# Designed miniproteins, single chains, part 76

Each design is a single chain, and the fold is of that chain. pLDDT is the mean over its residues in the fold that is shown.

## One batch from the design tools (miniprotein)

Design m2639
Fold by ESMFold2-Fast:
Structure m2639 (fold): chain A 100 residues (1-100)
Amino acid sequence: SKMEKVREEGLKLAREVEKLAEELPEEAKEEILKLIEEMREVVEDESLSIEQKVELFEEAMEKIAKIIYEKLDKETAEKIIFKLQELYLSFKNKVEEIEK
């Protein structure tokens, strides 16, 4: 089903962001891991449409980027945020392909 494929892609994104978080300072890591858990809850929420799940994922990714920007030096933060943007764009493109 389309919903199951979106679930698989959402869980993959959460896993990739979690791997990225493992390389971060403990203070940033703890806050980001909480947001990743919220993303997993969104993926499993059968009451949410695909569009709503994508919107909530975008909000979570924006919050993660903000934490990184606030907790890390500017140069390191920009490199990590770029990787986050690549991961999210890959996820969004796959969801658009599933919706076709």
Scores: mean pLDDT 85

Design m2640
Fold by ESMFold2-Fast:
Structure m2640 (fold): chain A 85 residues (1-85)
Amino acid sequence: SMAEAAAERARNQALVQELLDSVKKIRDILEKNGILTEEMKKRFDEVEAELKRLLEQGASPEEIRRLAVRITADVLIAIGDYLEE
């Protein structure tokens, strides 16, 4: 039903919002520790824009999972490249 579809979309939007909040927390930690570079800022801006797009348009669980994996990989690569440890 339309009501069931709307409820599922609302649950998916809540999950995307939680992911966006988590990304913002990671960004804040990096900034407070002085390791947030201009390249990292750009990547975080792009990720936040994509998450906001999913909030507006709706997202499938599969789309959310793919984005979460990409975000995690991108953030870890950026941190690794900066730290060189």
Scores: mean pLDDT 76

Design m2641
Fold by ESMFold2-Fast:
Structure m2641 (fold): chain A 99 residues (1-99)
Amino acid sequence: SMLEEIQRELAEALEEARADPSVSPEVVALIEEARRHALSDPRLAVGHLARAQLLATLPKVEEWTEKVKIMKELLERIVEGASLEEERERARKAWEELE
């Protein structure tokens, strides 16, 4: 059965997600719910995976959105004649707060 194969793949994905500290607990929970419903309600399981995919992307996009903003503000300040040394130090501190 294709659904039984998908449930096995979801179980493997869940194990990998739990072993990876960069994966949020919310994403892990959604993969677990998808695995539970894969055979009984595959449409609901797909919905859980779609939400997990979105949430798995959001923290990385948010982090990089802020990092791009730091780079943009640094360049704008330098173009306006600000001190490169002072603006680099300011950008470094803001960047370190995101890690």
Scores: mean pLDDT 68

Design m2642
Fold by ESMFold2-Fast:
Structure m2642 (fold): chain A 120 residues (1-120)
Amino acid sequence: SKEELREELLRALEELERLARQNTDAEALKRAFELLEEALRVLLSVSKNAEIKLEAEIKLGLARIIAGVSKSAEAYQKAIGLVTDAMKYLIENDESIPVEALEEALKLVKEAIEILKESL
C-alpha cells in the first residue's frame, strides 16, 4: 500500500542519516548524496503542492552549494542531511506523490544505504 511504502521510505531515510553521520569516506558520501539528489528530484517532479515543493527545492539548492564548494566528508554529511530533511518533508506533507515515484525514491535510497554500509 502507499502508506506502507511511505513508512518504509521514512525508515530508510532515518537509517541513511545515521549511516552518513558515522561515515568519514568523502567518496562514499558523495556517491550517496548523488543518489539522494536523484531520489529527491523524482519526488519533486511529481509534487503538486507548490509551497511544499518550493521548500524542498530550497533545501536541495543549499545542499548542492555545500557539496559543490567544500567536497569534504563534513560537507557531504551536511548536504545529505538537507536532502533527507527535504524528502521527509515531501513524503509527510504531500499526499499527491504517486506510488511509482515513492518506489523509485526508495530504490535510490536503498542503493545509497548499501554504498554507506560498504564503506564502514
Scores: mean pLDDT 89

Design m2643
Fold by ESMFold2-Fast:
Structure m2643 (fold): chain A 74 residues (1-74)
Amino acid sequence: SHSERVAKAVGIALRVIGDDQSPEGSALALSIVAYSSHDDRAQGLADAKAVARSMGMDDATAERIARRAAELVE
């Protein structure tokens, strides 16, 4: 369900920020939640990338973070 998917994503995001308090770690944690808020994978990846960019990541880093967010929840 959507609620179960989001709950799992929040759990993973909390682990990420527990392990990595860097700006990149924070961007990954928010991107995990953003990715998991969408049923469409392409929209999830686009939102995750946009969130990482809003956190100050460059385009290439944001792309890698979005892909990593998808890997961690899939």
Scores: mean pLDDT 85

Design m2644
Fold by ESMFold2-Fast:
Structure m2644 (fold): chain A 107 residues (1-107)
Amino acid sequence: SAELVEAAKESFEILLEAYDEIVEKELAGEEVSAEEALERLREAFERSIEIIGKVDEEAAKKWREKAEEILERFRRRVAEGVPLREALQEALDEASEELGKILEESL
């Protein structure tokens, strides 16, 4: 329980780091493509899943399923013309909610 809470916190911090890196590139005047942002988020989710999996393999499986849903929604939102930062914030909000649910189910 306590270890899973710590793993979930570290996992969310990794997702926040991906958000910050993308935003910093845009603030520096660099063009960030939808594909580059999606790849960076995918890498962050994979590392997040590995961290949770070291503590709770079943929680990691549930998190992988939710991560794939979040990534697919992010891809669609950006394709629909939603600003990158707005789509990123939506993905982080969903990640926070879904990690919280996994923690509740595992307690």
Scores: mean pLDDT 86

Design m2645
Fold by ESMFold2-Fast:
Structure m2645 (fold): chain A 58 residues (1-58)
Amino acid sequence: SRREELKQRILDLIRESGDKPPSFREIGRRLGLSERTVRRLVREIYEETGKSPVELAR
């Protein structure tokens, strides 16, 4: 689904950023999403996996 694609893109962006993960605002800018939408997707990742996207990415 589109939502699952966006969650994967968030994880990919964090993984590609190396030692310093991007802010929710920067992720939103790169994916064409509002910071609020990014925060919601990040929350869903945490609820599904028990881990933050930063922990999942590395």
Scores: mean pLDDT 78

Design m2646
Fold by ESMFold2-Fast:
Structure m2646 (fold): chain A 86 residues (1-86)
Amino acid sequence: TEAERKELLRKGLEALIRAAEEVRERDPANAELTDEVIKFAEYALKALDGDTSAIPKAEEYEKKARELALKGAKETAHEIFALAEK
């Protein structure tokens, strides 16, 4: 159902935040990428709850996270997504 899909997306975003926090704790030098990933997920969760004003901010932080990953944080980005995987 739509409610089941929404709940799965919510859990995925919450898992992404936890994974990014874990990676940041292990290596604080990666804070720049992990902080952008956390902000993306936080605004995406707000948008999921009906706050459409959060959509542009989620897109902004997603773009920043992608840019940082391409710049040399690819290993850190991969680790975050691997930890968030079910």
Scores: mean pLDDT 79

Design m2647
Fold by ESMFold2-Fast:
Formats: C-alpha cells, structure tokens, sequence
Structure m2647 (fold): chain A 85 residues (1-85)
C-alpha cells in the first residue's frame, strides 16, 4: 500500500506540473492572440481558482492511473483520493 501512495503522490506532482505548463501556454496565447473570444477563454484557463486547479489536478492524475493495469489502478486511485481528502 505504501508503494501505491508514493506512485499516487508522483502522479499528483506530475499532474500539477502539467497543469502549470498548460496555464502558461494559455497565458502565452492570450497575450498574443488577436481573437477576443479566444483571448477571454485562455485568460479564464490561465486564472483558475484553487478549487478548479485541485479538480483538474485530480482529473489528470486519474488519467495517469488509467494507464496502469486494472488490478493496480483502483489501489492508486484510492491513494490519490486519500491524499487529496
């Protein structure tokens, strides 16, 4: 079980870094686009609340867990939920 917790922690850290990179891309596009609708959308994506960030990080971490064999996936998902509580 401890190994599943370590893997869950790694997935959450990787998901956070991935989301940070996506938000930087959104900010970059918002600063450079001449399309006002796209600019507004990208600015919203770049400026998520803490709750929205937590939900997206959880979602991304679940995608990582879905790449595991079924027998291990549930254990890692439970560990992710336990960490996020």
Amino acid sequence: EEEYKKLAEEFLKTAEKFLDALQEISRWVAERTSNPELRAQELRDANLSEEERKELIYGIAKVFASMLPEEEREKVLKAIEEILK
Scores: mean pLDDT 83

Design m2648
Fold by ESMFold2-Fast:
Structure m2648 (fold): chain A 85 residues (1-85)
Amino acid sequence: SVERTVKMLEELGLKEHAEELREAVEAGDLEKAREVLIKAVKENPELIDRDLDGFEADLRSFGRTLSAERKEELRKRIMEEIEKE
């Protein structure tokens, strides 16, 4: 969710990016929101790992598991997409 992403940015000390993301979402500017997220991830790749850890935890709460292989595949795909920007 957007709220979870904003909170993650704040927890990592990326307060400026968190504010920019919140403003873009409140304005309904999805393109700007995407640009802010790409910029934040390029400056702090740790965001990818944190997001995937959160996704894994969510799945576990529903009695499901995210395999290590699938998690690494998702991480690689996200990194490739970000680097193309």
Scores: mean pLDDT 76

Design m2649
Fold by ESMFold2-Fast:
Structure m2649 (fold): chain A 95 residues (1-95)
Amino acid sequence: SLREAAELARRAAREASRLSRSELREKLRDPSLSPEERLRVQAALLALDAAELAERGGSPERTAELARQAAELAKMAGLPEAARLAREAARLAEG
């Protein structure tokens, strides 16, 4: 269900970073940010986007797409638990 997808996507975001959306966006503006830290921040933002879309009752397909993108970036960032939670969110959004 979208509700369960939203909960897992929010958990994925918190596992990737405990920063707020505004703090994450500010961090992306830092030119000294390492490639690995950039992937972590991007994974967290995509997971938040998936959670917020699901919470609004938005497109299940779009929610799954955002969650899958978050999972891939989390995997590239070396965040296995965030990647796992985001993948589960994608599956739940698809049905």
Scores: mean pLDDT 89

Design m2650
Fold by ESMFold2-Fast:
Structure m2650 (fold): chain A 110 residues (1-110)
Amino acid sequence: PLSEKTKKLIEESLSYVGSLSPSEQVEALEKLKEWLEEINASEELKSLADGLINSLLTLLNVKSLEEAKKTEWSDEQKEQFLKGWGSLLLEIAYLLSEEQLEELHERIKG
């Protein structure tokens, strides 16, 4: 059971990511992964982020996030990646405190 504040943070984070270009959405994912390392997040949390990275690499048929940022994405690929972001944010929200989610939201936007 997520609080209303947590649900709003997820919605605002997803809305922000959805407003970004594909390359900026990849940069946001890199920022999320760096932040998880910075806070010494659990292997479970890191694996969830790596799961979205691997899904993106498969979706675009590329070998790296750098290659993903240089690739032109179809509208379907953009939609699927944003859905992946929504799933990731929901899953990590159950594993993070509201304070940590606020910090993540600020990191993604900055």
Scores: mean pLDDT 87

Design m2651
Fold by ESMFold2-Fast:
Formats: sequence, structure tokens, C-alpha cells
Structure m2651 (fold): chain A 61 residues (1-61)
Amino acid sequence: LEKIIEEYEKLGIKLPEETKKKIIELAKGDEQALARIIKELEERNDFSVEAVEKAAKEVAP
């Protein structure tokens, strides 16, 4: 999971530590869910913890 986040950071996406932590927590080991959450954050141009919670709800299992 951390490896996928590192790849997005290399592309210029700046993620706060709390945001990264929340993404990992809500993805629960699912790499596809993690990638989808990050995509939602990019589309919203909002990288806050609140945006992560909203994106995770939309990604739903």
C-alpha cells in the first residue's frame, strides 16, 4: 500500500501524513480501493482527511 502512495507522490501529488494514514486505514489492504480513493482526491483537488472519508464511502466494497 505504501508503495502505491509513493508512486503517486512521485507524480507530484502532495499528501499530508494524516491523509496518507487515513487512506491506508480505510483501504484495509485493498490496493484497488487505495488507488480509487487517490483518484477521487485528485478529481476533487482536495487532499484533506475529510475528502478521504468521503472518497472511501463512494468507493464502497
Scores: mean pLDDT 75

Design m2652
Fold by ESMFold2-Fast:
Structure m2652 (fold): chain A 106 residues (1-106)
Amino acid sequence: MKELLLRAIALALRAIGIEIDAELLIEKAKKLKEQGKISEEDAEKVIKLAKEAIKLAKKALELAMEALRNVDDPEKAEKLLKEAEKLLEKAEKLLKEAKKIIESKG
């Protein structure tokens, strides 16, 4: 059962990292738009993708916290942690798409 606690903590830290990366991408998109290096449409797309990633990361954090509250039900805790991990995987894919828009220089 120590493994469930460590996994929940790891997923929580991963969720926080995704939120930080997403916020940095939003600020980068705004800066590039102000510099005329990215279109308004592309900047808005990056911001939307980053905001969705933040939403998924926050939901994953809530599921990880719920798993911690249910450590006495290891089957339930495991299902919650797996759901959190799937949300984080989706959030990471959205951030990769956002990064590609920012990195496309032609």
Scores: mean pLDDT 86

Design m2653
Fold by ESMFold2-Fast:
Structure m2653 (fold): chain A 78 residues (1-78)
Amino acid sequence: SEIEKAIEELEEIKKKYEKGEISGEEALERAIKVLLSTPAVPATVATGLALRAIGELIDGKIDAKKLIEEMIEELKSL
């Protein structure tokens, strides 16, 4: 399903971040793209999570691991 694919993409982004292969900024940018490009994610959920990630990017207070884990759990609940 599209939701399962989005979860797999978010888990891969998280894995790359945890390995130090990408920055927290890059991880959140990629996660936003996954959410907004997945039509099966309800627009309200995708927009809400994307706005939280954008907020962390603007403020520079990035907790990419925590936010991506929250994104994965929200998608698993769909």
Scores: mean pLDDT 85

Design m2654
Fold by ESMFold2-Fast:
Order: sequence, then structure tokens, then C-alpha cells
Structure m2654 (fold): chain A 88 residues (1-88)
Amino acid sequence: SELEELKAEMDAIGKQIVENATKDEAQRKALEQQLNEVMNKIMELDGSRETAQELAAFVTDLYNQIKEEEEKAKREKEELEELKRKLG
């Protein structure tokens, strides 16, 4: 149950990191620290190779989601700049 609760907390923090990827860098870094603390607790409870691989896959997926949000924000900024050029 504790391991399942920590994994749920990891998922929740990861979602918040993605949602805040382009909004607040300080908040994002604070959430990344919280994620690392939760991941360390998971490894303390279950230090298996399978769990280590699961956490590595989670971090890779999280990084890809952050990159997608950053690319989306860049496109939205370019669209806003184009609208400003058309409207004066």
C-alpha cells in the first residue's frame, strides 16, 4: 500500500511538472525536487531492477511530455506574434 501510494504521488507530481513546464521555472524545479524525493523513497522500499527500469521509463516519458509542452508554447507564441503583426 505504501509503495502504491508513493507511485500515485509520483504520477501526480509528474502531471503537475508537465502542467507547469512553461509557466513557472522555480515551481517546476521545486516539483522536480519533490519527484526525486518520492522516487528515492520508492527505491528504498523496492530496490529491484524492475522498479529502477520503471522509474527510468517514467523520467524519460516525463521529459518527452515537457518537451511537447515547450514546443506547443513556442508555436502559440509565434501565432500571437503573427496576430500582433496583422492587428498593428
Scores: mean pLDDT 83

Design m2655
Fold by ESMFold2-Fast:
Structure m2655 (fold): chain A 67 residues (1-67)
Amino acid sequence: SEPLRVEVEHPDEEEALRTADRLVEGLRRHWQVERVEREVIRTPERTRVVVRLHGLTGSRPESSVES
């Protein structure tokens, strides 16, 4: 299990954050994620958001019972 890394860059900070949030929500619909790490990097010209999703398992919904 390796962390899935997603990067979003935008000249507008709010747009970068919104895009990153939408991507995380989309991924959580298909994958079971144990931990989400969000890092915001601000530069004079743009905002960069790096999202790391840890503990991805078998692209299954919640619940460990599969009998």
Scores: mean pLDDT 74

Design m2656
Fold by ESMFold2-Fast:
Structure m2656 (fold): chain A 97 residues (1-97)
Amino acid sequence: METKTFTLKESVTSLAGAKGMLDKAVEIVKEFLKEDGIEIEIHVRAPPSALDAAREAVDYAIKKLKELAKEMGANVKISGRVEAADESEVTVTVTKK
């Protein structure tokens, strides 16, 4: 298996910051939607005060990526996870089987 990991680190203290990081993550993963048999995981760490906003932003990003994969005819598994942490971080993991 080949695994590629992309990490975006920015101080997220607001909903706008969380959405901005996830927009960047979506642009990164779009390139991999051209490949078949890809699994994509978006893992977001956010302060407790921004956790609900991070969950909503992740759900939106997953929906957008699934719609793009469907349009491209790509067989891609897309998932997301949100975790509370003091540091704000978005990690995108792409695995090819």
Scores: mean pLDDT 72

Design m2657
Fold by ESMFold2-Fast:
Structure m2657 (fold): chain A 65 residues (1-65)
Amino acid sequence: TTITPEQAAEAVRRLAEAGHDDETIANAVRVLAKSGATPEALQKAADVARELGYNSAAEEAERLA
């Protein structure tokens, strides 16, 4: 199964809403990449993470895109 940009963005938002920290969200981004997230999906995850203030997660997503 391919992870779409919308699915990746939603995953980041849900983790943030649940109160997870930047390190946990960065780890989730690595899991998304291993699970078939497209470069476009990882870039969307990076954009959402940065908007929410999760800079390490955003940097990791950009690195993996």
Scores: mean pLDDT 84

Design m2658
Fold by ESMFold2-Fast:
Structure m2658 (fold): chain A 110 residues (1-110)
Amino acid sequence: DVTQLRRNAVRALKEERFEEAAELFEKVIEIEGEDDAVTLALLGLALFKLGKIDEAEEYAKKALELQPGLLLAQKVLEAVEAYKAGDFEKAEELVKEVLDLVRQVSAPSD
């Protein structure tokens, strides 16, 4: 069930279980293909936290090709660019902002 895999992946990401989150998002992509910009961006975020910076860049760029205005993917790509420039503090700040956005979007509304 791809819906359950996606929910488990997002939960793992929120709980900062980045290796598990990446594995679950990769399984979602194997089932659905690389056609959901949000899934690609969230995989990019998890890969960035695992130090897989080049892979994180590839997935963030793919997400922006599908949805150029996706703020989550834009921030992941900005974090990659900051990291490659040696601005590790800015990179971590941007990643924290993305994690906070993920937590906010999935917060229980009334």
Scores: mean pLDDT 83

Design m2659
Fold by ESMFold2-Fast:
Structure m2659 (fold): chain A 55 residues (1-55)
Amino acid sequence: GLTLLREVRVGRYRAKVYRSDDGVLWTEVEDPPYSGRDPDHERIARELNRTLEEL
C-alpha cells in the first residue's frame, strides 16, 4: 500500500508525498481547475522538491 508522509500546499496547488511498501517515494500534484501561467505552479514544484530532499 501507500502511506501518506507529507502534504505540501502553495496557493491553490496541493502535492502529496507517499511511500510504498517497497520504500519508493511517489508524488501526486493536484492542479487547480484554472491554472494558466500561475507563479504558484512553479512554487509548488520547488516546495515539493525541497520536501523530497528532507525525506
Scores: mean pLDDT 75

Design m2660
Fold by ESMFold2-Fast:
Structure m2660 (fold): chain A 99 residues (1-99)
Amino acid sequence: AEEDLEKGKKYFEEGDYETAANYFLRAFMKAVEEGDFKLAAEALHYYLQALEKAGITTGRAAEPFLYVHIEKDPRLEKAFRLASMGYSLEEILKELEKL
């Protein structure tokens, strides 16, 4: 999970937003599987930023598997909502500590 997150950040810095998004999605899936919801929230935040930079619109119909994982966990649902509203990663992580 953490290695995929770091690779995603590298591609994001290089302007390869589609490749970055793929690594962030992998990091998210692995973090959820490992029960690391802080890492999952961080990966999800960067994933949404990478899609925005690439000009890609996301939604349940395009990514049903991702949205099922988000909807099943109240921490991930809150992280997704705050990220979609433009909250910073620091603010999202602070809000998750309240759950």
Scores: mean pLDDT 71

Design m2661
Fold by ESMFold2-Fast:
Structure m2661 (fold): chain A 68 residues (1-68)
Amino acid sequence: MEERKRQRAMAEMAVRSAKNMGAEAFVEERDGVIHVTIKAKTDIQIKNAEMLGEMLRKSAGIEVEVVK
């Protein structure tokens, strides 16, 4: 219950972080798992998005995909 709220909040924070870098991002739910997709256009955006993705997978069980 609280865990779901935290996962959702972390996913929204990831989207805001990506947006702040000038990248596009969105959240989707698949099979009860929260997924964040980040559309990165620059090398810096890709690097930062991949780092953020690793952190979220390790700490919150949120799947993150970086696409160009």
Scores: mean pLDDT 77

Design m2662
Fold by ESMFold2-Fast:
Structure m2662 (fold): chain A 89 residues (1-89)
Amino acid sequence: KLDEAIKYLDEAIKAVEAGDYEKAIEYLRKAAGLALDELRSRGDEKTVKEVSELAHKALEAIKAGDKKEAIKYIEELKEKVLEAQKEAS
């Protein structure tokens, strides 16, 4: 599940880079939903909060048209998801 979230985050970054903000929001929401579902199933409340905050910041940056900040927050979100995936192995 977290590997699928990571793939959607990569697609969100590509969409932001292409200026396709509607697709970027769609991929970001799919990624956040998958990541939050998995983390909640593990009882990882701390990472749930951190992922939620980063996803919200990324969404706000996309809506503001701030491409650089959107990519930054999506990359930070991806790092957090990768860390959570590694710790669960």
Scores: mean pLDDT 82

Design m2663
Fold by ESMFold2-Fast:
Structure m2663 (fold): chain A 91 residues (1-91)
Amino acid sequence: MTKIIIYGLENKEELLEKLKEFLESKGYEVEIVGNAILVAYTKDSVEEALEKIKEFLESEGYIAERVGESTLLAYNKETGLVAAVISGIEI
């Protein structure tokens, strides 16, 4: 089972709400912790989960870049700032 942690950094409330709706539509169990962190659980592998999140973020107009095996960074195209950091862990 995979645990996904998403840290929102820019426009984080709107971005995390969109990510929650997307991930729940894929059958993930999702919780927003405070206003900046999203936690999701899935039977998908880390690779499958990060690829789905990457495709979603790119469809929403972000640049999404894989960093190593377990991390995805989302950049705002207009500002060049990191909008979210996504980490996947097998549990």
Scores: mean pLDDT 86

Design m2664
Fold by ESMFold2-Fast:
Structure m2664 (fold): chain A 71 residues (1-71)
Amino acid sequence: MEEKVKKLVEEAEKLLEQIQNSTDPAEAQALYDKLKKVAEEIKKLDPSLEARMEEMLKEAAQKVGELQAQA
């Protein structure tokens, strides 16, 4: 169980980094949708990570919103 959660957290961190480095609002939105699904799976497997996942989703949503406003 711990190994699966670790891999999902690493995937979530990679998705957040890709979102932060994106310049395309459509690409950022697609990456954000993937991050939401990964975050939901992490929350189901380890509820103690809920606050961390919510913070990552907040950061991703802010970046997506900024790119959409620039388009």
Scores: mean pLDDT 82

Design m2665
Fold by ESMFold2-Fast:
Structure m2665 (fold): chain A 79 residues (1-79)
Amino acid sequence: SEAARRLEESRLVARIIGLIFRLGDPDLSAAERAQILAEIRALLAQLGLDPAQQQQLLAQAQRQAAALAETFRWIRERQ
């Protein structure tokens, strides 16, 4: 059903948002960051996005995560 498909899409989107928030953690290792990015890419593929759309959204996710990481570093430096 259309409703079931929309519910599944909403669940995938919510999971992607959670992963973007995790990418904002400045204490993540390079390996942990790579794993989260791979998970986001897989979820974007499940949403039926083409490779160009996946790359655009992944780039946007990384920019959002970088802004969050900068904010957390700014707070920590000022205690």
Scores: mean pLDDT 81

Design m2666
Fold by ESMFold2-Fast:
Structure m2666 (fold): chain A 78 residues (1-78)
Amino acid sequence: HMQELLQRREKEIERLKREVERRGGEVVEKEFVFPDRRLLVVVGSPQATLDEISRRRHLRLVEVRLGPRVSVAVFEAE
């Protein structure tokens, strides 16, 4: 079910945020495949995440979560 996939995505994002902090802000990307779409999640330092958003202007930006140490950007890959 879609709601379960969204909850799983949220837990995975939190895991990626911890991984990024542990690695000193290194950008991490993860693709989530849904029945009718693909989402690309980018996690990194706030500035690196903003740079990734600027680089990926050709993708639809779905969500941005800005944090003091780690930020998240979600794009629709299709």
Scores: mean pLDDT 76

Design m2667
Fold by ESMFold2-Fast:
Structure m2667 (fold): chain A 75 residues (1-75)
Amino acid sequence: IDDILDQIRQIAQNLPNADVILSGVDAIRFNIAQGNNDGAIRTIDDMIAAVQGMPPSPDSTRMAQLLQQARDIIS
């Protein structure tokens, strides 16, 4: 999971609203550390919805894929 979250942080630098995505990653890490996997999954689902609202790009597509992979690991 940490490797995927680090990749998400790197790609976020190329996307609009990078600060929002970075805050989302911090929230996911916090929820996992607290044992709140449901909270982490909810944050990921909200981030996927936000990314799907962005203009289509290779970076937005890769971001959605990484978020889905993070969700699958936590679920």
Scores: mean pLDDT 79

Design m2668
Fold by ESMFold2-Fast:
Structure m2668 (fold): chain A 76 residues (1-76)
Amino acid sequence: SNKEKLKEILMTEAGLSEEEAEILIDAFYSKREEEVELPEKYIEEAERIIKEKGREDVPLQSLAVMLLIDEAIKKK
């Protein structure tokens, strides 16, 4: 449900493959809900994605954290 919704948005909006989206979702949930100081740019981007797709049922904080993790992984 929530994971499936995040996966679809990551694939359609962030241009991730299905495998990449699944890896990010798994990595995010493995870290649980530990306190993370998120840069505003990821929160704003997540809000834009949710608003543009009309998917307000997607967890904003979760999507923002996943966007941060994706950037960190691809930055190597």
Scores: mean pLDDT 68

Design m2669
Fold by ESMFold2-Fast:
Structure m2669 (fold): chain A 97 residues (1-97)
Amino acid sequence: MERELELRRDVLVILGKLKEENPNMSFRDAIIETMLALMEKYNLPGSEILPLLPPSEAAPLYKEAKSGEELIRRIGRLMGLPEEEIERAVEELRKLK
């Protein structure tokens, strides 16, 4: 459970970073890039990462978010993450800038 929460937090951080660096990137492309980054970082197959990614219902939240921080909070809440993990993801995103 702790490892799954850490992976879900990293999903949010990577999506937030992608939104900040490439605001015109589609949700599909951002999900693919996030999956590839996590596969490389954790040496895990895509089949283990796929269930940790946001559902398709996150697509409008991704498109409408004006910042990576807003995206992390909106999608993190949709995914049912604890507020502490969402705020940790926001803090980690700030460190990547």
Scores: mean pLDDT 84

Design m2670
Fold by ESMFold2-Fast:
Structure m2670 (fold): chain A 108 residues (1-108)
Amino acid sequence: DARAYARARQSEEAARATAAYEADPENLENLKEAVRAAVLGEVAARHADESVEAQEAALEEARRRMATDEGVLEAARELLAAYRAGTLGGVSAEGLRAAEALVRRAEE
């Protein structure tokens, strides 16, 4: 199943990015990558019922948005807002912790 495979791969990428951040918590680039991976997992979950082409387009748009530090921070805030609203479908607890850590660092 192509959709199940793509979602599993995004989950594995998120787990790897989170593990890299946990191995070096002071590394801001690893933290940003953990947040990017978590956001891409949520985008994949939201578009899971769409065509492969539509899923790839949504993921590419999310990657372009998160190419800047401001874009990653905004995406982290939106992810946390979605969590509080109970609308998340594809994000791990570790991914949410990374988003919270990035927002906290930006507010210090």
Scores: mean pLDDT 76

Design m2671
Fold by ESMFold2-Fast:
Order: sequence, then structure tokens, then C-alpha cells
Structure m2671 (fold): chain A 96 residues (1-96)
Amino acid sequence: GKIKELLEEAIKELKEILKETTDPLAKTTIKTIIDILEEALKSDDKKEILLKVEEALGIAEIALGVARIIGDEETVAALEKVIEILRKLIEELKKL
């Protein structure tokens, strides 16, 4: 269904960012986010799926805050892209 297609496209985009990522903080954070979205794919409940995507966004925002404090420019750049993907996914899911 369209919900699963939107999740799969987001996971694909996140995996592409992960391939270009070398920083351990960014890499670990992105892997965690992908795992959460892959768990969301196993659900047929739209509310549960939205909650998991919002959880992933929260994790990304916390990690971005940490990266900014420590001056980790690679992690900042990677997580800003991740946050854009997750926000777009939430907006598209809410329209369904």
C-alpha cells in the first residue's frame, strides 16, 4: 500500500546517506533510524507507524544538537538531510 511505499522510499534515501557517511556518530544514528523505520514497515497501524517515524525524528534532532555542540560538521550535514526526509515522510503519511 502507499504507506509502505513511502516508508520504503524513505529507508532507501537514508541508506544512500549512510553509504556516504564515515563519522561514527552519524553512522550509528542513521542505522538506528533505519531500524526504527524497518520495524514500522511490519505494522499495519497508521498511528503506530506515525509514532515510530516521529520517534526516529526525535532521535535525529537530539543527535544533531549533540553534533552542533561538539563541532561535528559531517554529522550535522548528514542529520540535516535525514531530518528533511523524516519530516517529508510524516507530512505525506498524515495526508493518507
Scores: mean pLDDT 90

